# Designed miniproteins, single chains, continued (2): the designs that were tried, part 55

Each design is a single chain, and the fold is of that chain. pLDDT is the mean over its residues in the fold that is shown.

## One batch from the design tools (miniprotein)

Design m5896
Fold by ESMFold2-Fast:
Structure m5896 (fold): chain A 77 residues (1-77)
Amino acid sequence: MPLLVEVDIETPDRERAREAALAAAKEAGLEVEVEDLPDGVRVTIRNYKTEDDAARAVARLGGAVGAPVRVRVREMP
């Protein structure tokens, strides 16, 4: 099943986190959605075929952001 990955980035500097997430996603060739949260941003990455692909994408994103992240992996509905 295709997987959905949600990455919550906890930061007061939402604009910087958004820019870093979008830059990392573009470099990795990922389609992402970015949503503002009160304490940061949420990045939603869609359409992974395997958990390994999702894990690699999350590792790249986490390294680029440099802020505390919370990651959830889910099956797409």
Scores: mean pLDDT 70

Design m5897
Fold by ESMFold2-Fast:
Structure m5897 (fold): chain A 120 residues (1-120)
Amino acid sequence: SRGAEIQERVRALLEEALAGDPELRALFERALEELKAMSEEEREKLRNEVVSRLIEALQSGDEEAIREEFARLLALTLLDAPRHPLAEAFLLLQVADILAKHGYDELAALARRLAEILLE
């Protein structure tokens, strides 16, 4: 199915990207375990808060907080993108634009690459 293909392509891209960033990988794995324990309704609520949480982290200047919120978005994308590919793609593009404006070009590029998979 398209959902299974999307999930596999997202997984492959994340494995490639996170191989070069072990700290982000650790944050991603932690976020993934937390989100797997949540209901779909709890993840929907969290998805609606992603942009505001990221902006708060950026305003704090805490790079670890910024990376934690980004890792949470990556985990949401892996879990829920097969069901809601257009909504996840839109969120990823919005987050990429915000990150690029704050100089996080590498994280922004990863978000754009994920969105491209979801829009195919």
Scores: mean pLDDT 87

Design m5898
Fold by ESMFold2-Fast:
Order: C-alpha cells, then sequence, then structure tokens
Structure m5898 (fold): chain A 88 residues (1-88)
C-alpha cells in the first residue's frame, strides 16, 4: 500500500526534521550545505518555534501548539514533496 508507505516515510521525515531543528536551537548550529534556500526555510522554522515557545509561556496554549507543529512542516515541505514524487 503506497499510501501507508508514504504516510510512514512522511512521519519519519517530519520527526527527523523536528529533531534536527531542536538540536540546532540547542547548539546554535546546523549544516545546511550552504544552500540559501535551506537557510531561509530554517530561519522561518526558527521564528515559528520561538513564537510558539513564547505563546506557551504566555499561556496561549492553542497558538503555541499550532506554531510548534507548523515549524518542522515548513522546513520539511520540499523533502515531503520529493518523497511524494518518488513514491508514485
Amino acid sequence: DIKKKFEEEKKKLIEETKEAIELALETGELDLGGSKELQERFKKSLELLEEGKKALEEGKEKKGKELLEKAPEVFAEPYIKQLEEKLK
């Protein structure tokens, strides 16, 4: 079942991306292969993570949760699209 395989790999990719972003926030470093596009998406993901974290600290649980969930998705989006194309 190609749909099941896609969902499993998509979930794994998002999870790995989330872990990489969390590690980069902790260490202050992430090797993005010098790609300006990857750096820009990483910056957007960091902005969403910081906003989500701040919203949670302010008691805005719904907004904080939505922002934290969206951050790894924004970074991983091109990889998810490539995965969709490979599984066709």
Scores: mean pLDDT 67

Design m5899
Fold by ESMFold2-Fast:
Structure m5899 (fold): chain A 94 residues (1-94)
Amino acid sequence: LEARRAELLRELDRFEELARAGRDPRAVAAAEFIRRSIEENRLLPLEEFGLTDEHLERLLAEARELGLTLLAKVLAALLEDYSQESLLAALSAP
């Protein structure tokens, strides 16, 4: 469990680095949304970050292209069911 959280945070660091280099503030905001939801142990509202489901869909496509498998899994789960249970299941499942 802790190992998967650490893995996701490393994938978020990589994604955020590339998003900042590409000057994409919405991609940076999407990474911050996932990071803070994990750090606070609760799923935060997308609207607090100025994000929509379409932004998460773009983030998912980019995560898949970059081979960030855990981040892609978490985003796919949230797009199907936007809940804390879905987030935790994605982090806990093998």
Scores: mean pLDDT 78

Design m5900
Fold by ESMFold2-Fast:
Structure m5900 (fold): chain A 80 residues (1-80)
Amino acid sequence: SKEELIELLEKLKEAVENKADKKELEEILQKIAEEAESLPVDEQKKIAELLREVRKRIYDKDYKGAIELIDEMIEYVRKL
């Protein structure tokens, strides 16, 4: 659901802010991708593209940039 997707995005944001280990971050990212499968195809594609960019920023240790993008994703989902 939209509410569950927002909750998972908030959890991802908290994990990034706390510099959680790679395993925890990947588990949350996977749950977000699975929850997004309930969205219409165009919205699902948009979330998948944004998640790839979030993952890239995390890998680059751009935690601030990752958090900013997660906040944008939360706003996007709220407007759906």
Scores: mean pLDDT 87

Design m5901
Fold by ESMFold2-Fast:
Formats: C-alpha cells, structure tokens, sequence
Structure m5901 (fold): chain A 74 residues (1-74)
C-alpha cells in the first residue's frame, strides 16, 4: 500500500540521518540516543499494529523523529 511505502521511506530517511550522526558527529551521540529512546517509546504501543491506523501513527512518530534529527544536524 501507499502508506506502507511511505513508512518504509520514512524509516530509511531516519536511519540515514542517524547513520550520518553516528559516523560524523560523535559530539551529538547523547542527543541521538535520547531521540532514539523517545522514538522507540512512542512507537512501542503500535509496534505490532499492522492496521492502517497503526501505520499512520508510526509514520507520524517517524516524521517527528526525522525533523528532530535534521535539527540536530544544523
């Protein structure tokens, strides 16, 4: 579905941003760990929810995480 494709794209973008921080910005690792932990905590209630509503909630969380990671890279 289009939502599943959007979710995979968002996950890929978040992982690429996190990889950039891990490889090139060790001074940002503590903030990255905090963002990762908060993202995991927000996703946990819907982690195994494969419904459209579950996918939408995961996508919303990942879009927020992407925004935070981009701000961290400024």
Amino acid sequence: SALEEELKKALGEALELAKEIVENHPEKWEELEKIAKETDEKIEPVRDDLSEEGIKKKLEVLKETIKRLKELLE
Scores: mean pLDDT 87

Design m5902
Fold by ESMFold2-Fast:
Structure m5902 (fold): chain A 74 residues (1-74)
Amino acid sequence: TERLFRAMEEAARAVEKSGNKEAIKYLQKAIDAFHQGDLDSAIKYAEKAKEAGKDNKEAVKALDELIEELRELK
């Protein structure tokens, strides 16, 4: 839905600004998994991105919103 795409944009923006390479890598894997229809892997990688970016509050907040939107698709 429209909310999901906004959450993906916000997560990408926040993670990119954090400069955390591991968080960027896992978020990219989450987005790729979503585009391939693998919702479980998308959620898993988004959670890994959040864990990698845990020291950046804005990245954590944006990733939490993305994870919630992905979970609503179940």
Scores: mean pLDDT 85

Design m5903
Fold by ESMFold2-Fast:
Structure m5903 (fold): chain A 84 residues (1-84)
Amino acid sequence: MNAIELISKTSGVPVEEAKEVIKLIEEGEEKLIELALEAKKKGETVDSDKEIEEKSKEYTERMKELIEALNNNDWEKVAEMMKK
């Protein structure tokens, strides 16, 4: 069972809609990473290269962990990761 199938089964939404939601999340993730890398290239900054790369990687890892939690039906982990 993957994240799309899990969301469809647990929430009762059609698989097609679940696919669109996950696509938007994945596209948003990639877009934000691209924007962070472009800001790094554009930036006149003294020593932010590592920090920007670490933040981009951290965001990607968090999104991957969220998808894995959804795929495992670990809603407690999902709630923890989405904590504001």
Scores: mean pLDDT 59

Design m5904
Fold by ESMFold2-Fast:
Structure m5904 (fold): chain A 70 residues (1-70)
Amino acid sequence: SLADQLLELLDELAKRHPELELEVENARKALALGLDPKEIIQQVIEFLKEKYKDDEFVQEIVKKLEKLLE
């Protein structure tokens, strides 16, 4: 599912950036509450582009997240 693909990418991010654990938990809770996974993906993309603009690994994850919205 789209939600499962989002969570896999967020888990990969949290392994490299443990400080993102709270953001991963927030996304997981939002998905569990039935929020639209596309809306969550969009919010995550905007956050990561702003906070991690100079991190090549994070920007590659952003690219993968953007592909999920196609």
Scores: mean pLDDT 85

Design m5905
Fold by ESMFold2-Fast:
Structure m5905 (fold): chain A 117 residues (1-117)
Amino acid sequence: MTPEEVEARLAAARGIADGFAAAKASGQPVTLTLELPDFSEENLRLAEELIRAAGAGGVDELHIVVKNATKEQLERLARAAREAGFKKVKITLENASDEVKKYADELLEKIERGEEV
């Protein structure tokens, strides 16, 4: 990423947080849906930044849609969600093994209970 692209993404994240805070002021529950096209380090970091911005804006629910996820990648996203203060997280897994699906469910239960990921 160029420095200009990084600044544009940070400005967008701030705008998203402000937008979510405005939506929350209306009294309506707000859900952020993140669909990750791949698990490049760049896209993972961008997802973590968007999750933090949404949490700062007071978003109520996070929905993550991922394809071909590993346990380690799911743990990173779950940790970001928990640290951002999300209590309601949903993960939609495409092309995941039963082991990975079970691990995602365990991560979601930890987030809901406020436990460490």
Scores: mean pLDDT 73

Design m5906
Fold by ESMFold2-Fast:
Structure m5906 (fold): chain A 62 residues (1-62)
Amino acid sequence: MEKEEILKKIDEIEPYDPLTASSLRAALDGIDQLTPEERQAVLDALKRIADSLVELKKKREE
């Protein structure tokens, strides 16, 4: 669920910042190599970053 939510937010960012979107996707692909605790921490961090980027892009447009 969280991974899918983060991917949707990355898709929203991609038209504005494809390089950052690509980097965030690469980080998500890497989580399978992490411990369960590390995966949760990375997912939480990625979600916060994606949320902030979506909000910042909307705010800069205004």
Scores: mean pLDDT 75

Design m5907
Fold by ESMFold2-Fast:
Structure m5907 (fold): chain A 100 residues (1-100)
Amino acid sequence: SDVQRVQDLTDQMVQQMQQSLDQTQQYLNQGTRDAVQQARQIQDQLAQRTRDTIQTLDQIGDNSSPQTRQVARDGSSRIGHLSVRVHQSVLQGERLYQQR
């Protein structure tokens, strides 16, 4: 169903965000310029995937029942809020690296 597809896409993106955050923090903890560059590349890729996923959810919602639209909107909101928190956590990690 469209509802199931929206939920699956949302859950997959949330999992990917968590994995990318963990990987980014592992690189920042290495304390090298090369590791910081890898962390930035992971974050750039995550930002692109986040935008693509939100666009896909919005497209499904716009072409579906009111129920699917609501689930897609909730999913996009959840992903958006987590994206902000991931970005803030990465900035904190980069600041800690610079203070070493």
Scores: mean pLDDT 82

Design m5908
Fold by ESMFold2-Fast:
Structure m5908 (fold): chain A 96 residues (1-96)
Amino acid sequence: MEAEKKEEEENKKKIEEIKKAAEEFVKELKEKGIFPEEVETSDLEAYKIGSPLVELVKRGETELAKEYLEKLAKIAGKDGKEVAEKEVKELKELIE
């Protein structure tokens, strides 16, 4: 049956969308002076919510972190706002 082939195609598309979201996010961080120009998307685990979000929360850029998480959650087919609020809260607790 073609179910496995469809799942692989959809997963590839979601990964590509997440990568694009991460590239846009890194570009925005560089434009805002939060990240230095030498940081490339390939130097980060871009499809995993990690180092860029931790740095944003540490710098007090929580709204920008929420926007990124909302975008990722929408790609995953989840309620972006609820996911973003929860993830940012968890990151704050991890840092403190």
Scores: mean pLDDT 62

Design m5909
Fold by ESMFold2-Fast:
Structure m5909 (fold): chain A 60 residues (1-60)
Amino acid sequence: ERLELLLELFSEHASPEEAARVTARGLIAMAEESDPEKVRERMEEAILEALEEKGIRVEF
């Protein structure tokens, strides 16, 4: 649910370049982590960082 919300916000505000960077971080996480939950957490972190760079702060 958290990842879904973050993806929705990201798709609304992200540039193609930001989308490519987050995708790259996700692929690296998948290559390095055997645990799907850790991959998910790293993806959430990457999206939050990208949103913060645009001045969007998300709090749960």
Scores: mean pLDDT 74

Design m5910
Fold by ESMFold2-Fast:
Structure m5910 (fold): chain A 65 residues (1-65)
Amino acid sequence: SKFYESMKKELDRLVEEAVKKGYSLEEIERMIDSLADLYISFGADPELVEKLKEEALKRAKELLS
């Protein structure tokens, strides 16, 4: 629960900031991957992390058109 809320918040913030700064989708995906790997290393459920990663990437694509 704590990992889900923390990761969701961080991913949402990361995507919004990266899009505003003009990062490409490929660069944003790498940033999402790095944060996801960090959460897995702290004991987050890999399946839950993958779901949040997919949601963040979808949002990035929508914001970038």
Scores: mean pLDDT 83

Design m5911
Fold by ESMFold2-Fast:
Structure m5911 (fold): chain A 57 residues (1-57)
Amino acid sequence: PLPAEVGARNTEIAKQAAKIVKELEAMTPEERKAKFGREIDVDDPGEVSLAAAEAIK
């Protein structure tokens, strides 16, 4: 693969992740649990990152 294409893809994924994190922070705990099947602790960066990664896929 071309390095420029890989860089563009990574930038796009980062933008998607940032958007999803913002949406997660705007959701109620009930909405997060309904969407992911578990409670997401928005004060835990690891949990938020995992939830964002799951939503991107």
Scores: mean pLDDT 70

Design m5912
Fold by ESMFold2-Fast:
Structure m5912 (fold): chain A 96 residues (1-96)
Amino acid sequence: AEELARRAVELAGKAVSRLDKAYPKDKEVRELTVAITLEIMGVSLAIKTKDLEALKEEARELAELAEEAARKAEELGDKETAELLREAARLAREAA
């Protein structure tokens, strides 16, 4: 669970960085990247504190946000970022 969560955080963080650079003025992208960044912090804190219940809850939220961001990336024509986000969502669901 912890290793899957760490990998999900790495991929989600990479995808967020790509979206911020490519679409800095898109309000929906900004809202999604902020939300994902907060959940990355939540997952990371749960790992540090060895809180398995918090890890499962935060990983579930990360998975849902990553799927939403993947749909937005696909709508914008950014298939590579969408694939990173879908993989992050898959790993986060497995961690939950």
Scores: mean pLDDT 86

Design m5913
Fold by ESMFold2-Fast:
Structure m5913 (fold): chain A 82 residues (1-82)
Amino acid sequence: SMENKIEELRNLALSLLTDPEDLEKSRENVEKINNMDEEEIIELARKAAKEKGVEEGVKLLLEGIENNNQELISEGLKLLLK
C-alpha cells in the first residue's frame, strides 16, 4: 500500500541519518523526514547512501519498495544494515 511504502522509505532514511552519538542532529533529521514526501525521502536516502558508501544496498531497497518486492528489500537490508 502507499502507506506501507512511505513508512518503509522513512525507516530507510532514519536508519541512514540517525546516530545515538548525535542526538540533536538525529532529532532534526527525524523531524525533517516525517514532513517529507516520497520523492524527498528517496533523494535524501540516496544522498546519505552515497556519503556512507552503501549505494548498492539502498538501490536494492528503493527498487524493492517501489515494486513491493520483499526479496529485494531483504537483500538491500542485508547489504545496508547487517
Scores: mean pLDDT 73

Design m5914
Fold by ESMFold2-Fast:
Structure m5914 (fold): chain A 80 residues (1-80)
Amino acid sequence: MEHTLEIKDSEIKGDTATVKAVDKETGKEGTITAVDNADGKTSTVTVEIPEENIKLTSTVYDTSKEIVEKLEKLGFLTIP
């Protein structure tokens, strides 16, 4: 079942970006965490909705800052 996470807030601390989101279908809070990798080109992104037992981790070709900018402009993230 697809989940649409509505972006609410974002924070960048050094090499780590934390984005707070809410699942539009359930109203449960989720967190998207992006940590810059040592290569300076990729980030490890983790999407968690603990009350729904969802935890997804992936490596993406974007920095944590670029991920925050993309999510803030889009306003949402769809996950499977």
Scores: mean pLDDT 82

Design m5915
Fold by ESMFold2-Fast:
Structure m5915 (fold): chain A 72 residues (1-72)
Amino acid sequence: EKEEALAKIEELAAQLAKVNEKIGKKFLETATKILELVEQGKEEEAKKLEEEFLEKYGEELKEAVAKLQAAK
């Protein structure tokens, strides 16, 4: 369900933003756009956007996730 997917994206983005504000914002923006593309049937564009995000921010995202996990 779209609302459920959006809620999960927003929750994860908020947690990431506590560790790295920039990555949290970029994750929210990109994941929301990917969800919209998938709903429009543009699965190839969604996959390309995901790959571009991971190429640019994948390492920063991994570091933010590692810090978030270490804080627990």
Scores: mean pLDDT 79

Design m5916
Fold by ESMFold2-Fast:
Structure m5916 (fold): chain A 66 residues (1-66)
Amino acid sequence: SPRYEEIARRAVQMLQEKKVKPTDTNVRLASGFALREYYGTMIGITSETVQKVADLARRLLAEAAA
């Protein structure tokens, strides 16, 4: 989904701005924050949605490291 790619890029940006390690936990947390920022709420945001964004963010981080 183009929206999830945009949110995933924002999650990666949050990790870079805060200079935190891109661990699975930190990527998932940043993905949750990016989803909250995008939608203005966490109501209706499922763990599956957070995982989809986190998976995209991990892919972006892997591409940046290559």
Scores: mean pLDDT 82

Design m5917
Fold by ESMFold2-Fast:
Structure m5917 (fold): chain A 65 residues (1-65)
Amino acid sequence: MDIEKVYELAKERGGEGTGDGAVGAVESALEAGATPEQIKESAQATLADATGGNRIAGEAVLEAI
């Protein structure tokens, strides 16, 4: 899983706070024992109701995985 790509995509589209948020969410999920596939599924579910920075962060995670 490419955490650097998650950060760059989220930062480019939503700013540094969105980049930090996207990376933090991914790292927290991995530390909790989630697989890349589980992170992708969670991001897809969240995107259905996500707006603004949360949507940008979720899209960056899906594109990077």
Scores: mean pLDDT 78

Design m5918
Fold by ESMFold2-Fast:
Structure m5918 (fold): chain A 56 residues (1-56)
Amino acid sequence: MVINTKEYFEKDMTKDEIAAYLRKKYNAGYVTVKGEGAGEYDVTIDTTWSSVTAVK
């Protein structure tokens, strides 16, 4: 499943930090973060079967 959304984060956070946070929050196998550094980011979150075996 793929989720595309806009998220707001602290402007001092790097894209890598945001991606790591989202991977943990959604237990996602793949996350991409695009943004202009103004605290608003376009994120793509891809969840796979490897994330939660009991919930397909």
Scores: mean pLDDT 65

Design m5919
Fold by ESMFold2-Fast:
Structure m5919 (fold): chain A 84 residues (1-84)
Amino acid sequence: MREEVEELLKKIEEIEKELEELLKEKPEHREELEKKLLETQILLGLAHIAAGIGELTKDYEFALEQLKKLLKEAEKILEEAKKL
C-alpha cells in the first residue's frame, strides 16, 4: 500500500512536469498554462498531505482513495492544457 501511494504521487509529479514542458512549448498560452500548473501544484500539495495522513494513521485505503481522486483531477487539467 505505501508503494502504491508513492506511485500515485509520482504520477501527479509527472503531470506537473508535463505542464512545465507545455508552458515552454506554448508561450502564447502562458497565463492559462501558469494557472493550470498552479492548480496541479496545489493538488500535489494535497496529495502529500493525504499520503502523510496515511503514513501516520496506517489507514492507507483512505489515503489511496484521496490520491486517486487528486490524480484524476490532475489528469483532467493536463488534458485541458494539451487542447490549447
Scores: mean pLDDT 84

Design m5920
Fold by ESMFold2-Fast:
Structure m5920 (fold): chain A 81 residues (1-81)
Amino acid sequence: SKMTKLMKEIGKEVAKAVDEIMEEGLKEGWSKEELIRRVAERAREIAEKISKEYGLSEEDMEEVKEAAELAARLEVQERLK
């Protein structure tokens, strides 16, 4: 479905962004809080861009952005255990 393709594309791009931010941030000595903040911001940006390309409404876009942010934050927390 269109939604399945959207969520898969967002998930793939968010996973790449988490990897990149974690690699850079650990090298630069960023705190756990800073890493979480940066991945959350990047996840929202990715979700917004892809949702706009798929033609989602503002309401649906915000829900997707919130889901991507939560997933990215939880991923960083899991990796830093």
Scores: mean pLDDT 87

Design m5921
Fold by ESMFold2-Fast:
Structure m5921 (fold): chain A 76 residues (1-76)
Amino acid sequence: GSLANLPPEQQISAIESYVGTLEKDLELSDKEKALKLVQEYLDLLRSLPIENLPAKQQQRAQALIARGEALAKRLE
């Protein structure tokens, strides 16, 4: 989608914002839709060429993958 057309740093920031919002409001979410979207974002993060990013952004991406994986388990 449109998110995939953004620079990697902006993709990370957008996904981080969504994950943070979902972590706070998990009980109010449509769990099926949230799970599908979290899985799509995890796939996107894993496909990013993060090797060209500063170490801090690489760490953010790795932390966000871990948070997304934990969130996906909570949504199952």
Scores: mean pLDDT 81

Design m5922
Fold by ESMFold2-Fast:
Structure m5922 (fold): chain A 75 residues (1-75)
Amino acid sequence: SAADEAAIDALAEALGVSRETAREVMNKIDEIAKKNGKITEEDVLKAIQDVTGASKEQAEEALYRASLASVAALK
């Protein structure tokens, strides 16, 4: 979706990683959500850190930027 593509772009820019790596983060989040039937902010931050090697602070900033980009893409 447009929101997913916007989130991928924002994650890539915020973390200094490729769009391919940002897509791996999104895939990891989807796997966790499907396995557990839900996703928490802690699960999302862990997925960002595990895939990219980012710190918790960097992951929080990236999630914030991705959230804003997703909302903007829906307008």
Scores: mean pLDDT 83

Design m5923
Fold by ESMFold2-Fast:
Structure m5923 (fold): chain A 107 residues (1-107)
Amino acid sequence: SPEEAFERLKEVVDKLISLLEEAKKKYPQYKEDFETLINLLRDAYKKFEEYLKQLTPEEQKEALKSFVDGLINLLKEFKEKYKDKVPEIAQKLDELISEFNRIKEEI
């Protein structure tokens, strides 16, 4: 259901933010980049939550799919940029991308 998918989305976004917070501690040279992404994710999620409340259940399904696709694309771009600079990030981002894809399947 859209409600269950949204709850799962929140859990995975929180995991992603936690991963980025840990990465900031291990790689202080990229701290600003990680902080920028964390702030972008928090802002996007908050705006999306407000937007979702204004939609019908059918519109919520399409909005959730689009939002998750946007997150997956963002993570793929971030992975490509940092995979050689932050070796552990690639594997952990792939795991999160897999979780986001599972959320899409639940919608």
Scores: mean pLDDT 86

Design m5924
Fold by ESMFold2-Fast:
Order: structure tokens, then sequence, then C-alpha cells
Structure m5924 (fold): chain A 91 residues (1-91)
């Protein structure tokens, strides 16, 4: 259902936000290597989720919920990539 797809997307976004928050804490501690690992974990999770939602879009399933989830995940991916670049710059 639309609601189930939406709730799944929210759960995935919250997990990503948690990883990004943890990565930022390691940046503040000067542990750039650990921060880089966490940003990469976030990117990998986002990429798996985006691939899943793009397949649902191709099938025309739960289109509005899928589009909402894709918008959030793509914004989180940009944040994760920016954080990864900054962590790499400090290594």
Amino acid sequence: SEKEVLLEGIGEALRVIGLLYEAELYIKQGDYEKALQLYQEAIDLIDRSIAKYEELLKKGENVEAVQFSLRILRKLRERALEGKKEAEKKL
C-alpha cells in the first residue's frame, strides 16, 4: 500500500540520518577515517533504497509515496557525498 511504502521510506531515511549524525560526531572528534566509513555506509544504503524505489516507479506501483521517498533519499545522498568529500580532504 501507499502508506506501507511511505513508512518504509521514512524508516530508511531515519537510519541514514542516524549514520550522518554519527559521522558528524566523528568529524568533530578528528576521527576522519571512521567518519568516511559511516558516510560510505550511508551512501551504500541510500543507493540500494533508490534502486528499489526506481524499480517500483517503472512498474507504476505506489507512485506518490515512491516519488516522495526518492526526493528525500536523493537529498540525503547529496549531504552524504558532501560529508564524504570533506572527510577525504582531512585525510
Scores: mean pLDDT 88

Design m5925
Fold by ESMFold2-Fast:
Structure m5925 (fold): chain A 55 residues (1-55)
Amino acid sequence: SGEEAVELLNRLGYEVEEWDERTREAIKVFQAMHGLEVDGVADEATMEKLRELAA
């Protein structure tokens, strides 16, 4: 969900507050850095990578 993505991004230092355009841009940056499809969507592949790195 968007709330989980926001929490995980904050643990990684992205400083986001809500699921908004700023958070979507943070997801795109994260996806580009980790070789994922850059679509700004917190899909399963993106969420698994966020959980792995923010653990």
Scores: mean pLDDT 80

Design m5926
Fold by ESMFold2-Fast:
Structure m5926 (fold): chain A 77 residues (1-77)
Amino acid sequence: SGFSEILAAQPDSLEALEAALKAAYAAKDYGTAVRIFEEMEARGLTPSKDTLLVAAEAYEALGDEERAARLRARAEA
């Protein structure tokens, strides 16, 4: 799986995780995109504003409008 391969290759790299999240979103793999985002949060990493907006769109595509709204608010801060 893509997520497991990313964790094995560069587990602590914020840049690699952000790139992987964006790639998953572009592939319309919204489930993988939100899992990568949750892993970034669990590790205490600070996603860029651009990554927060992409994650918000992934949550919205999965029907989680509340989560999407909160991430957009965080990007505006």
Scores: mean pLDDT 80

Design m5927
Fold by ESMFold2-Fast:
Structure m5927 (fold): chain A 87 residues (1-87)
Amino acid sequence: MLPSFEEIYQEFKELASKYFNGEISEEEFLEKLKELLKQAKAANMPEEVINAMEETVKLLEEKASKSEIYSALVKLLELLQKEMDKR
């Protein structure tokens, strides 16, 4: 069964929190984010959200600076929050 938008959003918030707190490695974060991206695509989430998730995955794979990764995560959280506010 495909997860709901709310389930994807909650899982992303928990995952981002663990990453910011240093509770998970960048490798673990990347793998879990890739799985969430697959779920988001299968659930036909808004293109803006999918694009922001793909951008964040790319930054992690390329080992971009923490500043770039954090900026991408903030943007993704803002997009997900806006979508939640519509529901």
Scores: mean pLDDT 80

Design m5928
Fold by ESMFold2-Fast:
Structure m5928 (fold): chain A 67 residues (1-67)
Amino acid sequence: HMKEQLKKLFDFTLERLSKYLPKEDVEEIGKEMEKAIEETDDPREILRKFSEIVTKKVKEYNKKKLE
């Protein structure tokens, strides 16, 4: 099912990201994404929340990197 597949995909992606980003940050992102997947079964809402979570973290990262 879509929800199960998304959860596995996120876990896999986070494991890869842990090679480049601090484990603590990656784990926190993962927990937020996993929570969003578990809270709704609507793929559109899952993607929306996922985008918001990732965008928020990326925005903060880019701000620190210096635009």
Scores: mean pLDDT 69

Design m5929
Fold by ESMFold2-Fast:
Structure m5929 (fold): chain A 73 residues (1-73)
Amino acid sequence: SLDELIKGLENLLKKMEEGKIGRAGLLTGLHDLLTVDPNNEELRKLLELLQAGKISVEEAVERLKEILRKLKE
């Protein structure tokens, strides 16, 4: 559901901000979010870029914040 996706994103971002998880934890978190919303093209593309090393963890966090803001609109 949308509420489950929003809560998952908020929880993932909080853990990243608090330094509780790094790159590997972010990859796992993105896979978990795609289980909630498997048709989310933005999350899928972000996971692909992060797995390929084409985007930094910091850039991935900023893109996740943008996705979260849009979902709350």
Scores: mean pLDDT 84

Design m5930
Fold by ESMFold2-Fast:
Formats: sequence, structure tokens, C-alpha cells
Structure m5930 (fold): chain A 82 residues (1-82)
Amino acid sequence: MDLGAVLDAIVEALRKFKDKPTVSLDELIEALKEQPELKDIPDSVLRSMFRFFLNLFNSTEEEIPVKPLLTYLERLRDFVKG
């Protein structure tokens, strides 16, 4: 699995919500499933990957802050791609 490509797909999915202050985990998972790189990853695995971010941002599954999450993931992607 190319971690950089996975992070690119996650960032691209999140860009759909860029003008929203928050997004629900369910909306986020649906957007992630639209990405070809993520289509074969089970919902349970995607939800588990975002569990850390919910704790990091002190957010709920219903109101995940979009701009902080997007900024964090873009920086993580750039770090992984080197």
C-alpha cells in the first residue's frame, strides 16, 4: 500500500467539504469510499483510522472540524512523500 497515495485520496475527499466548518464521520467515510485507492478498505478500518483524529481534535463523530483535519493530513502527506 502506497501511504502517500492513500493520504492524497483522503485529502482529495476532504476538499469536498472545504467550505464547511465541520463534517460528520459518516459523511467523511462516504466521501472516502468514492476514492478508487480507498474502495477496498472496509468501513470499520476507515473509522478506526479516524478514531485517533477524533481524540486529537477533541471532536465527536458528528462534528469533525474540517480545516484543522485537512491541514493536518496535508502536512502528514507532504511529510510521507518527502
Scores: mean pLDDT 78

Design m5931
Fold by ESMFold2-Fast:
Structure m5931 (fold): chain A 72 residues (1-72)
Amino acid sequence: MSAEEEFEKLAEEARRAIEEAERTGSREALDRARQLLGEMYDLTKRHPELSVRGFETLVELGTRLRRVERAL
């Protein structure tokens, strides 16, 4: 699996976890989303070619995660 494919897989899983947390207020979904964002951030550090796209996606998902945290 390429670094790009791995990043997109993590991003999709993170989006699903954020959506679940937004709908249900699940702490487990929130924690999972936080873990997945951390894995995505580490991947961008190891693969500089992901940095531009990775930064955009991390900002998008991180902003959504922070909104869920503030709403709970």
Scores: mean pLDDT 82

